# Designs tried in a protein design run: designed miniproteins, single chains, continued (2). Part 115

Each design is a single chain, and the fold is of that chain. pLDDT is the mean over its residues in the fold that is shown.

## One batch from the design tools (miniprotein)

Design m7997
Fold by ESMFold2-Fast:
Structure m7997 (fold): chain A 100 residues (1-100)
Amino acid sequence: SMAAELARERELEERMARIVEEAIEKGVPLDELAERMARLAEEAGRPELAEEIRRELERVKETTLKNKEKVLKQIEAYRDEKPEAVEEALKMLEMVEKSE
């Protein structure tokens, strides 16, 4: 049933969103977030999604670390206008830096 598949995908997306929110709040390493998300995808019977998550977050990590100074300056440019968004973005950058 297409309706059952859509319901399962929606539940998976909601669970993924909760994992991401908790990881940002706690400042866990990006590699740990990637593994938690990948594990959830595998448990949901989506091993292809787990591999995509691992690849995507590894690319984000590599790109961010390579361009760290530029990323930081772009984030800080919004500090006066959107301080809450800047603090969240800085937490995400810190998660990348904590990755092994």
Scores: mean pLDDT 81

Design m7998
Fold by ESMFold2-Fast:
Structure m7998 (fold): chain A 66 residues (1-66)
Amino acid sequence: SREERIDLATKELLTRTANITDEAELKARIAEIVEKYELDEEGKREVARALEQAGRSDLAALLLTV
């Protein structure tokens, strides 16, 4: 389901970026996850909201630039 894809994308963004410090590498990882879960603009906004709620406003901001 769409909701399941949003939850999985959010979890993967939180876990697969935890040790990345380089912005270019971080953006590349975010782009991979966006592609994997087929996130459209609305999906990216929903994931960004979940990332903000998880304390990762930095990831939310980067996600919305991809």
Scores: mean pLDDT 85

Design m7999
Fold by ESMFold2-Fast:
Structure m7999 (fold): chain A 100 residues (1-100)
Amino acid sequence: SRIEQLKGQALGTLELIADTLRRLGAFDLAAHIEEVQRKMLSSSPREFVELLGEVIRLVRRYLAENPDIPAAQRAQLERLIRTLEELRRELERLIEEEEK
């Protein structure tokens, strides 16, 4: 289904975020995101969207609190967050359509 395809893309994007955070030494945040990913595998579509929103918020906060992140890694995390925001928006629309 389209929902399952978008979920797969979101999980793949979260793996890239966790990898980037580990390279930056943000091991606690990377581990937390990996825990959220594991929870997402058994979540409902609605819960999946809520968990995705939590990750976006946490990574945005990390970027705001860490101004010394090298420009290349900051740009990569910003691009990955934009991808997650687009996937979350699309998933929300599809879930709302299926609930009607």
Scores: mean pLDDT 88

Design m8000
Fold by ESMFold2-Fast:
Structure m8000 (fold): chain A 76 residues (1-76)
Amino acid sequence: TLVDLFVNLPDDVRTVLTNVTNTVLDRLRNGDTPGDVYDYTNRLVDGNPVVTPWDRRVLRDLVRRLVDTLTRLRDL
């Protein structure tokens, strides 16, 4: 599950995901499209030098699922 993926991430990667979560919520609230939010958050993930390529892949997947979930909630 998404929760299981989050719990098993390294502390530094979980910190990045937590910060990205707040950014996603703010940008969606400001009317940004899901695509714009994906592009922005993917750049944030890719720009973190302490995250391994494998962790970046996992983090990108988690961010995508988060954006999809929050977008659905916004559009309800």
Scores: mean pLDDT 72

